# Designed miniproteins, single chains, continued (4): the designs that were tried, part 8

Each design is a single chain, and the fold is of that chain. pLDDT is the mean over its residues in the fold that is shown.

## One batch from the design tools (miniprotein)

Design m12244
Fold by ESMFold2-Fast:
Structure m12244 (fold): chain A 84 residues (1-84)
Amino acid sequence: MSSIVNQSLTPENLEQMKKDAEQLAAKAPEFSHSQRVSIAVGLEIEAIGLLLDSEVADEDLKKQLEEAAKTLREQAEKIKKIAD
């Protein structure tokens, strides 16, 4: 039974999450290998959370959550593949 209200999952907040992930990926070559791994794992965990929220969301919010999760996962993969 869900006890969470999706009031904070606005399109603006999801857009900000995508922008933050893109900024982290852009700066990733400046980070150490350990920092990149930690950032990538963090983005993957956030993406999983968004996908779980999408299962109980209405159709419009579900689409936005899935798109944000996809962006976070793609940026995490880019970060993980950067060589030192």
Scores: mean pLDDT 77

Design m12245
Fold by ESMFold2-Fast:
Structure m12245 (fold): chain A 108 residues (1-108)
Amino acid sequence: SQQELRDEAISLIMNARALYKQNKKFSEQLKGKDDKLSQKFEQIAKEVEKVAKEGSELYTELQNKIDNGIVLSQDELNKYREQIKKLRKQIEKLSDESIQLKKQYDKS
């Protein structure tokens, strides 16, 4: 349903915000100790922030349509579902990259 897609967008935004906060923390902790690794965590944080922004825009659009009683067609619902799926895959990839960088941090 349209409400389920809105809830999926909220979940995506929450996951992205958590990943952003974690990568920003690691970047700051490494600043002046390992500037190259610090910059890599900062880059992941910036990429996650872009995904969070796109997720927030989708949430706002879906919530506005719900608030105005606009019923989405099946084709429109499928389009939103595919957009959320794409953003979720991007977060999963960035999470995996963050995990690999953390293995380097834990060895330093």
Scores: mean pLDDT 88

Design m12246
Fold by ESMFold2-Fast:
Structure m12246 (fold): chain A 83 residues (1-83)
Amino acid sequence: SASVQEGLELIFGPVRDKIEKILNSKNPTQKDIEELKKLLKEAEKKVEELLPRVHESLRPVLLKELEELKEEFKKVEEKFKKK
């Protein structure tokens, strides 16, 4: 639903935006990777805080989105982390 999608964008939008900026950068830096890691940790905290407060049908959706972003982060870190 639209309301569910809006909620997901508020939680995960900053992480997705940072991934896009890194992927579109000619010279991504270690600092960019560290900033992405911080944004991902903040999203994880928001999910943990929301899990007991959301409808049970939304819990697997939140967990799946978080897991997919963690996997994307690991791929980005492995690809661009050098030195």
Scores: mean pLDDT 78

Design m12247
Fold by ESMFold2-Fast:
Parts: C-alpha cells; structure tokens; sequence
Structure m12247 (fold): chain A 68 residues (1-68)
C-alpha cells in the first residue's frame, strides 16, 4: 500500500487528535480536559475533518467525561 505525503500527514494528525481525546478522558481537571480537547480539534482540522465531524467527536468525549 502507498501513502502520499498528504495522506501520511492526515493520518499522523488524526492519530495525534485521537491521542489527545484519550488524554482528555484520563484527566480530572476541567481546564486540562478542555485544553486537550482544543488540541484534538485543531489536529482534526489539519487532518481534513469537517467542523461537523470534529464537533461530533469532541461532544462524544465530553459526554463520556460527564458520565463518569
């Protein structure tokens, strides 16, 4: 399988965004959680995700934080 430079960059940004979602879920401080989620949002934008998809993913993480 071949990854173009653009495809490789998008996959890297997506993986980093998913990592920051996990960080947000592991944190207990609300300010630190929001900082991690804002980093995830920025990385998803660089990965080429739509604002609607990003908002949905972030909302799911926030719901999981609120449910614990």
Amino acid sequence: MKLSEEEFEREVYEALAEMYEGIALSLTDPDAQEAALEKARELYRKAGFSDEEIDRRVAEVRQRIAAR
Scores: mean pLDDT 80

Design m12248
Fold by ESMFold2-Fast:
Parts: C-alpha cells; sequence; structure tokens
Structure m12248 (fold): chain A 71 residues (1-71)
C-alpha cells in the first residue's frame, strides 16, 4: 500500500463530503457513501488494503454520480 492510515482516513472524509453534497442532487450518491462506510470499517479493523480498495470504488462511483447530473 502507498497510503498511510491517516492519509486514507483523510481521503475518506474528503470524498464523503463531496458525496454528501452530491446526494441532494443524485440519490445514487448513496452508493458512494456505502463504499465509504466499508472503507472506514476496513480502516478501523486495520485492513489498509481493503480500505484503499473501497475508497477507489467510492471515487469511481462519485465520478459516475457527477456525470449523471451534468448537463
Amino acid sequence: LFASREELRRDIEEVRKEAEELLKYNPNAKITLDFLDKAREALDEGNLLDAEAYLVMARIQLVIDKKEIEK
């Protein structure tokens, strides 16, 4: 892994803020939030690899969610 526990925690919170803001425009942002919850759970369990994987999934879903609301 290239990310530290604190870097992953920070990145999860940053993506969560974006997803929560997006949720008011696109209910599919809940999928992004679900991945972030799994990333946080893995991080709390000390599984940095799973935390990073779920964070990547959340980032990909966030891009999809943003594209769905763009005109």
Scores: mean pLDDT 81

Design m12249
Fold by ESMFold2-Fast:
Structure m12249 (fold): chain A 68 residues (1-68)
Amino acid sequence: VDQLRAQAIALLDQVQAYIRTHMSGSRGAALYTSASLLKVAADITDKASDLETIKQGALSMLDDLGVK
């Protein structure tokens, strides 16, 4: 669980770092806020299934942003 949580948070940190560096305006703000909420959810939850869902969400965000 802790390993999966760390992975999810690390991916969300990458999303936020990309947005902070490369994006501005309402879309950037909305994505940054979404990533922040998912980081809070990942920190709070003890369920592996929830963490997997959050991790998939973060990966989807990174894919949408074109981050490799």
Scores: mean pLDDT 76

Design m12250
Fold by ESMFold2-Fast:
Structure m12250 (fold): chain A 81 residues (1-81)
Amino acid sequence: SMADVQALLERLRAMADLSEAEREREVAAILGELQTLSTDDQDAVLTDAVIWAGSLPPEKAAAMRAAIARLARALREQLAA
């Protein structure tokens, strides 16, 4: 649902201000939540997260893009299994 998409986007945005260790923990938690969503809602979260990350300062943008890429890879690997 759009409410679930918005909630995960808010969590992803909050990760920009976390330490690297906290971000790794949050990525694992967000992955679990993403796996409960439809494929369309998963794609919506990741697409909006990528667009948002592009608006951040370069250092934060790089960290957030890495986290988003990790989430996208994990979801793709689940579909391939």
Scores: mean pLDDT 81

Design m12251
Fold by ESMFold2-Fast:
Structure m12251 (fold): chain A 69 residues (1-69)
Amino acid sequence: MSEEEFEALRPELEAYARSLFPDEEIPDEVIAEALERAFELSQRGDSSWPALPYLKLAVRGYLEAWREA
């Protein structure tokens, strides 16, 4: 996935991240870190896999780990 393609998905990924825990105030820096993790994974794709669901899973995993830490 290109950087431009990821940037087009960034608003949806950010909205998704904020929607995961609507009753919690997640710091903007933590959301930024989750999105950075998703960006790194987006740069490793050599296939036509559905990127958005995969990136959403990466964001969710990061935020769930943050909440449990």
Scores: mean pLDDT 74

Design m12252
Fold by ESMFold2-Fast:
Structure m12252 (fold): chain A 74 residues (1-74)
Amino acid sequence: RVWTEDEILKLLAAVTGLGSPEASPREELDEAARERLLRTIRDVLGVELSEAELDAMPNLRALARHLRARIEAQ
């Protein structure tokens, strides 16, 4: 299955409850929400994202773009 950035962004917004693509996962999510996000990324997108990679993302849009690139590299 081919994922678009917008489809990934909608998935991230639904999982995190964050209403803006400019929202920072590092600043807005508690530990439990971060664990849930990483699990969903692994289970739905097939991407094993590290905590360091997640922490490097300034916002959900950047995260969606990063995940799209990771999916293409697999």
Scores: mean pLDDT 80

Design m12253
Fold by ESMFold2-Fast:
Structure m12253 (fold): chain A 82 residues (1-82)
Amino acid sequence: SLRDQLLAKLVKRIDANVEKAKKYPDALSDKTKEKLKKLEAVKKRIKEGKAVSADEVAEAQALIYEVDMEIDYGVDKAEAEK
């Protein structure tokens, strides 16, 4: 279904953020780490076949974008401080 495709895409995007975070652990703020924990919780619920509301999907999409941007910012800042 369209919903299953959307949830699968969401999981893939969360995985991309987690892998990016693993590659640049020193670029992670406490705020970014908390957002990643929220995304990992959403991913776990999706993989377990648990209900995820439309609001939770929208919040996860926003958090994915924010985390990606925050990691990039942290990397750029660390590079500029060398």
Scores: mean pLDDT 84

Design m12254
Fold by ESMFold2-Fast:
Structure m12254 (fold): chain A 74 residues (1-74)
Amino acid sequence: MEELAEEVRRQAEEAIKQAKESTLEEASRILNEAAGYMIKQAVELAKLSREGAEVAIEMAEELIAEQRKYLQEL
């Protein structure tokens, strides 16, 4: 359980890093794909632990917030 939550966090942080190193269009695509993945992971984590699901939702919210910043710069 802890390993899965940590992997979800690592993937979210990596997606944000890749977005910052990419063009505006690629950044938007990367962040959208990562957010969708985090939401799917939240469903799987909810079956194992509520706390893990909350972490995945929090990561998805951070990805969406980053995406919003990129959309405002378009």
Scores: mean pLDDT 73

Design m12255
Fold by ESMFold2-Fast:
Structure m12255 (fold): chain A 96 residues (1-96)
Amino acid sequence: SKEEEFKYTVVLMWIVAMETEIMTMIRQGASDEEIFERAREQLKEIVDLMKGLSPEKQEEIVKRLLEGLDKLAEEFPERRELLKRIKAYFEKLVEE
């Protein structure tokens, strides 16, 4: 439906915003703890919004977000353990 496509687009925009904020914070020299706390807040909003989508669209969002975090870990290898922790937190949220 047009409503579901709109909701899907909103969730994707939240993911892009989270990725952009993580990249900005890394470049500004923010601590792992500060970045994790901000990502945690954004992921809670993303997961809440994602619940309004079909199972197929939810699976697409999960894949997109995991791929995005993996790409960030490749771009910022010094923050790999942080990005792995963010990924694990997201996976825990989607199982609840």
Scores: mean pLDDT 89

Design m12256
Fold by ESMFold2-Fast:
Structure m12256 (fold): chain A 82 residues (1-82)
Amino acid sequence: SMKEELERVIEAAEKALEELEKLIEEAKKNGLSEEDIKNVEEAYRRFKEELEKALEKYPSKRLEELKERAEKLYEEFKKEAK
């Protein structure tokens, strides 16, 4: 069902957010190398693109909340990386 598809999409988005958090932690532990920063930027870009596509198909408050959380994490990371 569409509800089951949405639940799977939410689960995938939650896992992707966890991976983004791990990449940010690794980048910080490695002293914010240029390569690690690029990895975080690429992961965030991909996450945002996929989440925006999901939101077009499934207008979900949970997906919107995950988007906002990822944006806040990435903003915080950018401030630390500068």
Scores: mean pLDDT 84

Design m12257
Fold by ESMFold2-Fast:
Structure m12257 (fold): chain A 73 residues (1-73)
Amino acid sequence: MLPEFPVASEEEVRRILKEAIDAEEQGNYARAVGLLLLAWLETSGDPELREKVMEVLKALNAGDLEKAREIVE
């Protein structure tokens, strides 16, 4: 098996995305961008998780916090 380190788990990626949405809601855009970038990098080898990261990013760029939360939940 290929080593799973340093690949983040689906649970960990989901946690990072939730933190990014919370940061965006609080108006902490620098933190939100940093967390989204981290999630993007951590999902480079996982197309399914990367699709979730992209959908959250699209929702946040549109200002749709409710849709972003639904994608992660």
Scores: mean pLDDT 76

Design m12258
Fold by ESMFold2-Fast:
Structure m12258 (fold): chain A 62 residues (1-62)
Amino acid sequence: MASAVGRAETPEQARRMARAVRDHPGGFGAGLLDEKTVGATGESPDQVAEAMRAAGGTATPV
């Protein structure tokens, strides 16, 4: 289940966003839902969304 969903302005930014979330020390999972949309999972939806925003996109906790 996704804990946050993020949007990027380019497909390259979406890929960077997914990698940054996956590399986060909090142990988050992330993948592309479409070319500019990233889904991410973690125990704290707010922390997951913050990690996505720090990677340069917009993000909303679910």
Scores: mean pLDDT 75

Design m12259
Fold by ESMFold2-Fast:
Structure m12259 (fold): chain A 120 residues (1-120)
Amino acid sequence: SELQKAIEELKKIYDKVYELTYKLLEKIEAGELTVEDVEEFKKEVLKLLDEVLKIVEKYLPELVPEFEKKREEIEKLLEKAIEAAKAGKLEEAKKYIEEAFKLFRETIKTVIDALEKKLE
């Protein structure tokens, strides 16, 4: 099933962002976070969100505006994390990274739930 393959790809994307997020948080706890770490994290998360958007456009076109709004909110949170990291404010950077991941998790769950309902 094409829908089942899309759901599996979304779960793989979720796992990748989860691993990237927790690896970054471990660097913050160790006091080893660089600005470049957060910039690369933002780049990879946005690339993975663009992969999710292709699935949303194909199977859930009505959800595209809401998805794009959430993508923009995630991007803004990660931009704030970069600014906090540049200022040496690691606890603020951590907060923005955690908020961005929470919004990403909620966004992915919404898309997966909608596709699973189409499969029923």
Scores: mean pLDDT 90

Design m12260
Fold by ESMFold2-Fast:
Structure m12260 (fold): chain A 92 residues (1-92)
Amino acid sequence: GSQHTVTVIITAKNVSLDQALTAGQAGVTAAQQAGGTGSIISIDQIDDGYQITIQVSADTLDQAITSAQAAAQAAIQTIQNLGGTASYTIIT
């Protein structure tokens, strides 16, 4: 009711399911450290990789967006460190 929710969609290529889950968990942790909440909604198989959906919530829209950006950056960095390629989209 009093929370704002933002969805982060990460497209990860050249990674395993376990690596995609690791990236998703890194994103959730980053969202929490930025003052929001985070949860992995889904991890869906795509060609040569996975699509990771993270839902981020916070008491203000600005906080939710900041936490979502932190989640996206942490997940992208994790995928790149594992030798994969990644992109993301944030939906408000």
Scores: mean pLDDT 89

Design m12261
Fold by ESMFold2-Fast:
Structure m12261 (fold): chain A 74 residues (1-74)
Amino acid sequence: GAADEAARRAGLEALRRAMEVAEKYGKVVDSSFRVEGDTAIGVAFTDKGLAAVVTIDGDRVEERVMSKEEAEKL
């Protein structure tokens, strides 16, 4: 339905942004996204042990770079 398509689009956008951020810090070796209610979360891991995490919640976009270990706790 339209709600499922909107959630999928938000998840793919978060994933795309996470990969773009991560590529500045190394080669992306793994990536995923999930949607939790109205919040989309994209994660991309680099070959340098860093991860980019992008959270989209309505009009709020948060981009973070952290260690692989910290990102795995999310």
Scores: mean pLDDT 83

Design m12262
Fold by ESMFold2-Fast:
Structure m12262 (fold): chain A 75 residues (1-75)
Amino acid sequence: SPLERGKAAAEAAYEATLKVGSPQAAINARDAAFWASPLGPLTAAVMAYNAALHSGDRQAAIEAAKAAFEATEKA
C-alpha cells in the first residue's frame, strides 16, 4: 500500500541518517521521505537529501537519499 511504502522509506531514511550521528537530520529525512514516497523513489531521495542537508549534515543527506531511494523502489 502507499502507506506501507511511505513507512518503509521513512524508516530506512531515518536509520541510515541516524548512523552518521545527527538526530535532527534523521527526523527531517524521515518526514520528507514519508510524504514524498508516493511520487516515486527519485522524488523520495531528493526530498530526503534536501531535508537532511537543511541540518548541515552533507554525509547524512547522502545516506538519507540512498536509503529513501532503495526502500521506495523495493516497496
Scores: mean pLDDT 81

Design m12263
Fold by ESMFold2-Fast:
Structure m12263 (fold): chain A 119 residues (1-119)
Amino acid sequence: SKVSEKTINAVVKRLKEVKAFKSLSDDEIRVIVLEVVRIAELKPVDLVPVALLPQFSKYKNELEIVKELKKKGIPVTDTSIALATIFGVDAVVKVAEKFGVDALTSAEALLKAINKDRL
């Protein structure tokens, strides 16, 4: 993989700390992470700050993330904020284009949309 297993595991661990993802297993969060990386065509450099500086990157620019999500018509939820913080707003937009904006209302809704697409 162009994105390493260690980087994917670091992203899964970080998302598991978010309230919206607490109901999901590590394997379910991993499915979401891998699908976002695939859809948004993310490279290792896009995720290095998350793996190396998780606390700093998690909270920096949250207000600007919220503003950009609203501008793009993406529902502002703990799920969409967490994904935008980790993957960038453009990645979340691509996920919304693939699955619809309703898929970003919760982590469970996103997992359901991904699992339906895999059938």
Scores: mean pLDDT 80

Design m12264
Fold by ESMFold2-Fast:
Structure m12264 (fold): chain A 73 residues (1-73)
Amino acid sequence: MSVEEKRKKLLEFEKEIEKKYKSGVTLRKDELDKLVKGETTDISSVVRGGPVTDPRFQEALKEFEKKVKELGL
């Protein structure tokens, strides 16, 4: 799977996560680009959303971490 395909899948997954949890989760494009290129493994830096004390944000982050691992990142 190419870097571009991984990026596209993660951007589509952001949309699905927002629909599922409605937590205000967004992806930081610069950090996402580093993640798909293998320049970082810190998924929490890629995901942005309300206060970290929001349980919906924590669940959304956890789902995103699972998706990243599924893509081999």
Scores: mean pLDDT 73

Design m12265
Fold by ESMFold2-Fast:
Structure m12265 (fold): chain A 65 residues (1-65)
Amino acid sequence: MSEIERLLRENERLTEELRALAADPSATDDQLREATRRLVETTQRLLELEAEERGLPPPVVEVEL
């Protein structure tokens, strides 16, 4: 499995986790914020590696937690 494939799977897992937390009325803002942070970090890493593979600068992504 490539690093990009691993990060894509992690990104999907974190997206599902965040979606489940958002649907859970007992979930706290801290849990949602932490899950969002992890998703953002994984997405940034994935975009960096994809850009590196293509020989292009990484895309600019503005995200607020």
Scores: mean pLDDT 75

Design m12266
Fold by ESMFold2-Fast:
Structure m12266 (fold): chain A 77 residues (1-77)
Amino acid sequence: VPAEIVLPFFLTGIEYELSLKNPDWDLILSDLEEAAKIVRENDVPQKLVERLEELKERILGRKDLPEEIKEKVRSLK
């Protein structure tokens, strides 16, 4: 399956989880790590790279984000 089809599924999953009252931060981290890996290993449209970066910033801005997950999100390239 092409990366430009798979990547939006992970990004949408992260957005959905962030909309919940008690987000599953382990699931968000797992999906974010996979999305970042897809971007690193594939040539994807710039709009998807920008969407991932926006979601990463949104996650880092959350006051309920556990510190251990925050450090892992910051280390993603």
Scores: mean pLDDT 82

Design m12267
Fold by ESMFold2-Fast:
Structure m12267 (fold): chain A 82 residues (1-82)
Amino acid sequence: MEEEKKRVLEELYEALENRDGEKIEEKLEEARELGIEEEVERYELAREVAETLLDSTYAALGLPRDASSEEHARAIRELLAA
C-alpha cells in the first residue's frame, strides 16, 4: 500500500514535468483511490491557478477559450516575437 502510494506520486510528478495532461488526470484519480487526498488537493489548487493564468492569457491574446493548444502556442510565439 505505502509503496504503491510512492509509485503513484512519483508517476504524477513525472507526468507534471512532461506536461502530459491526460497522464496527470489518470494519476490524480489513482491517488484519490489510494487516499493521497492532500496531494490531490494541492495539485487541484495549482491547476486552478494555472487555468486562471490561461484565462488571462487568452484575454490578452484575444483568443477564445476554446482555442486549440496549437493556436494558443502560435499566438504566444507571435506576441513574443513582436
Scores: mean pLDDT 63

Design m12268
Fold by ESMFold2-Fast:
Structure m12268 (fold): chain A 60 residues (1-60)
Amino acid sequence: SEEYKEKVLEEIRELLSRIMSPEAVEWHLAALRPDLEKMSKEEQEKLLEQYRQHVERRLA
């Protein structure tokens, strides 16, 4: 759903803001948005988890 997509984008924004500049985050999200619109809820959940792991790895 569109509501769930916006929630996922917001979570990814918060995660990426820990390792990237605000400008880089917005460019990344703009590029990701059309791909996310084609994804199922399950695919979006998996992608969000991949972003969490990526950010944790970058901060460790």
Scores: mean pLDDT 84

Design m12269
Fold by ESMFold2-Fast:
Structure m12269 (fold): chain A 73 residues (1-73)
Amino acid sequence: MTLTTKQKQVLAALVQLGGSATAAQVAALLNLSAATVSSILNSLVAKNLLTKDAASNTYTITDKGKAAVAAST
């Protein structure tokens, strides 16, 4: 599984935020635009590293996502 530096930063930000966050919360933490973060979050959901709750628009890191962050450190 290939992750960009920004994808790793987004996953790490979700871990720091307690494992679940909105795109706006991640954008604020990383000093990135919400549009950039939303694109990255959608890519990570497609890779099964995050899940999206459609009702709350929150993204939750999966065990695979946590393992991907750990493997890169």
Scores: mean pLDDT 80

Design m12270
Fold by ESMFold2-Fast:
Parts: sequence; structure tokens; C-alpha cells
Structure m12270 (fold): chain A 86 residues (1-86)
Amino acid sequence: SAVIEAYEAEFREILEAKGFDQATIDRFVAEFRAALSLLRTDELVEKWGGKVLENLRKSEPTELEVEISIGVLYIAGAVERTFPEK
């Protein structure tokens, strides 16, 4: 998905700007992509992916805070796939 690829690229650039090392960035980017891949629509990718990127741009997140943000995204995607109506 072009939308997922665009959010992945922006996420990587934000983490680089925030001073994370390359190994940590590669791990977080892989987790972020996996979480976005669970979302069924581009609108959900834009909503949840956009919220993660907005929060990271406006703050100085710790590794734990990045992991929590991805975790919430992963849960949202898993719920959507399990219960695709709502």
C-alpha cells in the first residue's frame, strides 16, 4: 500500500530526527508497518498512523513511549480484523 509506505517513510525520518540509533529505528519501523498492515482501510491507516506521527513530531518520546504508541495501533488493527463491522 502506497499510504502505508508513505507513513513508514515519515515515521523513519521522525525517529532519525529524534536521535534514535539505526537498529532501534529499523525495529520500530518494522513494528509500525506490521501494525498498519492490520488496518483494513486507508482511512484507518491515516487516522491511527497520522496520530502516531503527530504525537512523535510534537514530543521527545522515549523508546517505551514509541513502543506504547505502536502497541495501541496494533490493538486497533487486531480489533478491526476480528470485528470488521462497526
Scores: mean pLDDT 80

Design m12271
Fold by ESMFold2-Fast:
Structure m12271 (fold): chain A 65 residues (1-65)
Amino acid sequence: SDEDFEIVKKQLEDPSLSPEEKAAVLRKYKELYPNDPRIDELLDYVLENSKDEKLKKLAEELKKE
């Protein structure tokens, strides 16, 4: 839903969340909304703004699906 997208986006922008928590949130969103094209917007945000190599690798892998 639009609300869930906005919640996830805010969580990815939240500096208090760990990279592991952000990874869990991204995986959950992809699981719940596998055909939502807005997932690419969330993944691109991570690739552009995250310093965590594992989180960026996850975003790359999810973008290829």
Scores: mean pLDDT 82

Design m12272
Fold by ESMFold2-Fast:
Structure m12272 (fold): chain A 89 residues (1-89)
Amino acid sequence: VPLKPLPPEIEKTLKELRKAILAGDTEAVRKYAEKLTELLRKEKDPGVLLSAEASLTMLGMMAYILGDRESTEVVAEVSNEVARKLEEL
């Protein structure tokens, strides 16, 4: 499955999530992760889901390198939702 461009709302939410992780704002991380999960639950295109998974993997690595355990776990939960959807497709 080829990677596809992220829909604007998903791309915007991923950018806000990245900003929150870099700021160490755990409440903002949870807020944007929840919004992202809602958007990804509605997404049916496997190419979009794969692009989102790639972005989430990078964000999870970033949080891990920063020593932010809570953000790492939150990002992993969103990644698990995407992986589950991809297994169904």
Scores: mean pLDDT 85

Design m12273
Fold by ESMFold2-Fast:
Structure m12273 (fold): chain A 56 residues (1-56)
Amino acid sequence: MVSPLALELVREMIRIAEETGDLGDIRRYFDKAAERLGLTPEQREAALAELEKHGV
C-alpha cells in the first residue's frame, strides 16, 4: 500500500520519533524529507497514515 520511498520515510520518522519524542520536530523533519524524496501529496498522505498506525 505504501511506495518503497514512502516506506523508507516512515522508517526514518519512526526512528527519529523514538530518539527525540518530540512530535513537533517529527512533523518538520517529515515535511523536509518528503520534499527531498520528491513524494507526491498522495504518497505523503499514505506515509502519514502509516506513521499514525505506529503512534507517531
Scores: mean pLDDT 73

Design m12274
Fold by ESMFold2-Fast:
Structure m12274 (fold): chain A 68 residues (1-68)
Amino acid sequence: MEVAKEHAAEVLAEEIKKRIEEGESELETAVKVAKSALESGVEEEIIKKALKKAGISEKVIEEAFKKV
């Protein structure tokens, strides 16, 4: 279970990085990814870990979750 959660966070982090490179703001990307992942049943802890791995600031992560 833990290995699968680690892998999910890594895959999600790569997707987040790609979106930011394509010109999305950190906050917009964090909100969209958080909403989509939560709707898919991904745990909040995994999503937050992925956002941090992608280099998004703690402040932006907090704001994103406030909006979902």
Scores: mean pLDDT 78

Design m12275
Fold by ESMFold2-Fast:
Structure m12275 (fold): chain A 90 residues (1-90)
Amino acid sequence: MKLEELEKEVRKQVEKAIEELERIGAPKEEIEILRLIKESEDPLAAVGLARELGAQGYSLEEILERLKNASEEEKEKIRKKVLENIKKAE
């Protein structure tokens, strides 16, 4: 799968998740995290970072703040990690 195709699919899945979360009345912070991922220039890095922070036990508010302030170096590191995990899953 091409990287551009994967990014498009991630944005599509995130959009669908936002609609579902809004339908069930999920927390504002959770919806906002998904919105930032969808609107990100690098949705794969944004998803990877949010997942890693969640696994480390950060709150939704802390995850949201970290996504807003993520450096280009941090995004590149997470992107490489996500791509390696995808390659290992094939």
Scores: mean pLDDT 75

Design m12276
Fold by ESMFold2-Fast:
Structure m12276 (fold): chain A 71 residues (1-71)
Amino acid sequence: SKLEETKKGIERAEKKVEELKPHISDEAYQEAMDLLKKAREYAEKGDIVKAANYTTAALLVVVGDEVERWL
């Protein structure tokens, strides 16, 4: 189901954020976690599109901070 796929996507993103936590700022970590919280709230309400958008935003925050720290 799309809801199950969305929940798995959020779980994968949460795992990725935790794996990258030692390599990113506390600010980036908190922002990503707040975005994933929003993703879960929208998934619970059945808004799969918003849930996916917030999940993607969280990953972009984390990847962006990691890349900036390598430069």
Scores: mean pLDDT 84

Design m12277
Fold by ESMFold2-Fast:
Structure m12277 (fold): chain A 98 residues (1-98)
Amino acid sequence: SAAEADVEEARKNFEEVLEAFRRLLEIAREDPRPVARAFLRAAEEGVDAREMTERLLEAAEASDGPKPSEEEKEAARASAEAAEEVLTEVLRAVAEEV
């Protein structure tokens, strides 16, 4: 039962991280290709959520499609910070198992 509770908490934390990244992709919904390329490059380089978010916003701003609003940029940054906090908690929980 304790192990089942830990797994459920990890699942919820992972879903929050995925939701944050989905919001970043929505910024580029009119032309996702530049943002998708920036995402793949950042993932290959192993950058953190904050740097990845800034690269995605720069790619969206440079695209020929609609530009993200200041409110959308702020929401994306807030989502990235929440994702980073959740990932830190998951890593801490895993470390305590050792």
Scores: mean pLDDT 60

Design m12278
Fold by ESMFold2-Fast:
Structure m12278 (fold): chain A 114 residues (1-114)
Amino acid sequence: SMQVTQSPASVTVKVGGSATLLGNASESIDDAGVLWYFKKPGQGEQGLGALGPDGTVLIAPEFQGRLTLTRLSSTTVSATLSNLTLEDTGTYTFVLVKGDEIVFGQGTQLTVVE
């Protein structure tokens, strides 16, 4: 069975800075869809973006122009969010979809400060 990890577990960045979040899998995810979700404190999860196994890249409208999603290798994906605002504070989770298997990362806590 596939195992996944996210790094860093937590990161603090100043307003206007950038953060890179990594997702790693124990086996190849070249044929997997990758979804990124964002959760503000006290709110439900919202979609951030997606990488399809066919090379499709989808970015939610609120993050267009400041979010980059990349497959770095057969086992590693990244999400880089730039021009950070206080509203970007929350939990970021990557999810792998491979066939009928869905595997959740443990999340990264991002804190944005002035």
Scores: mean pLDDT 86

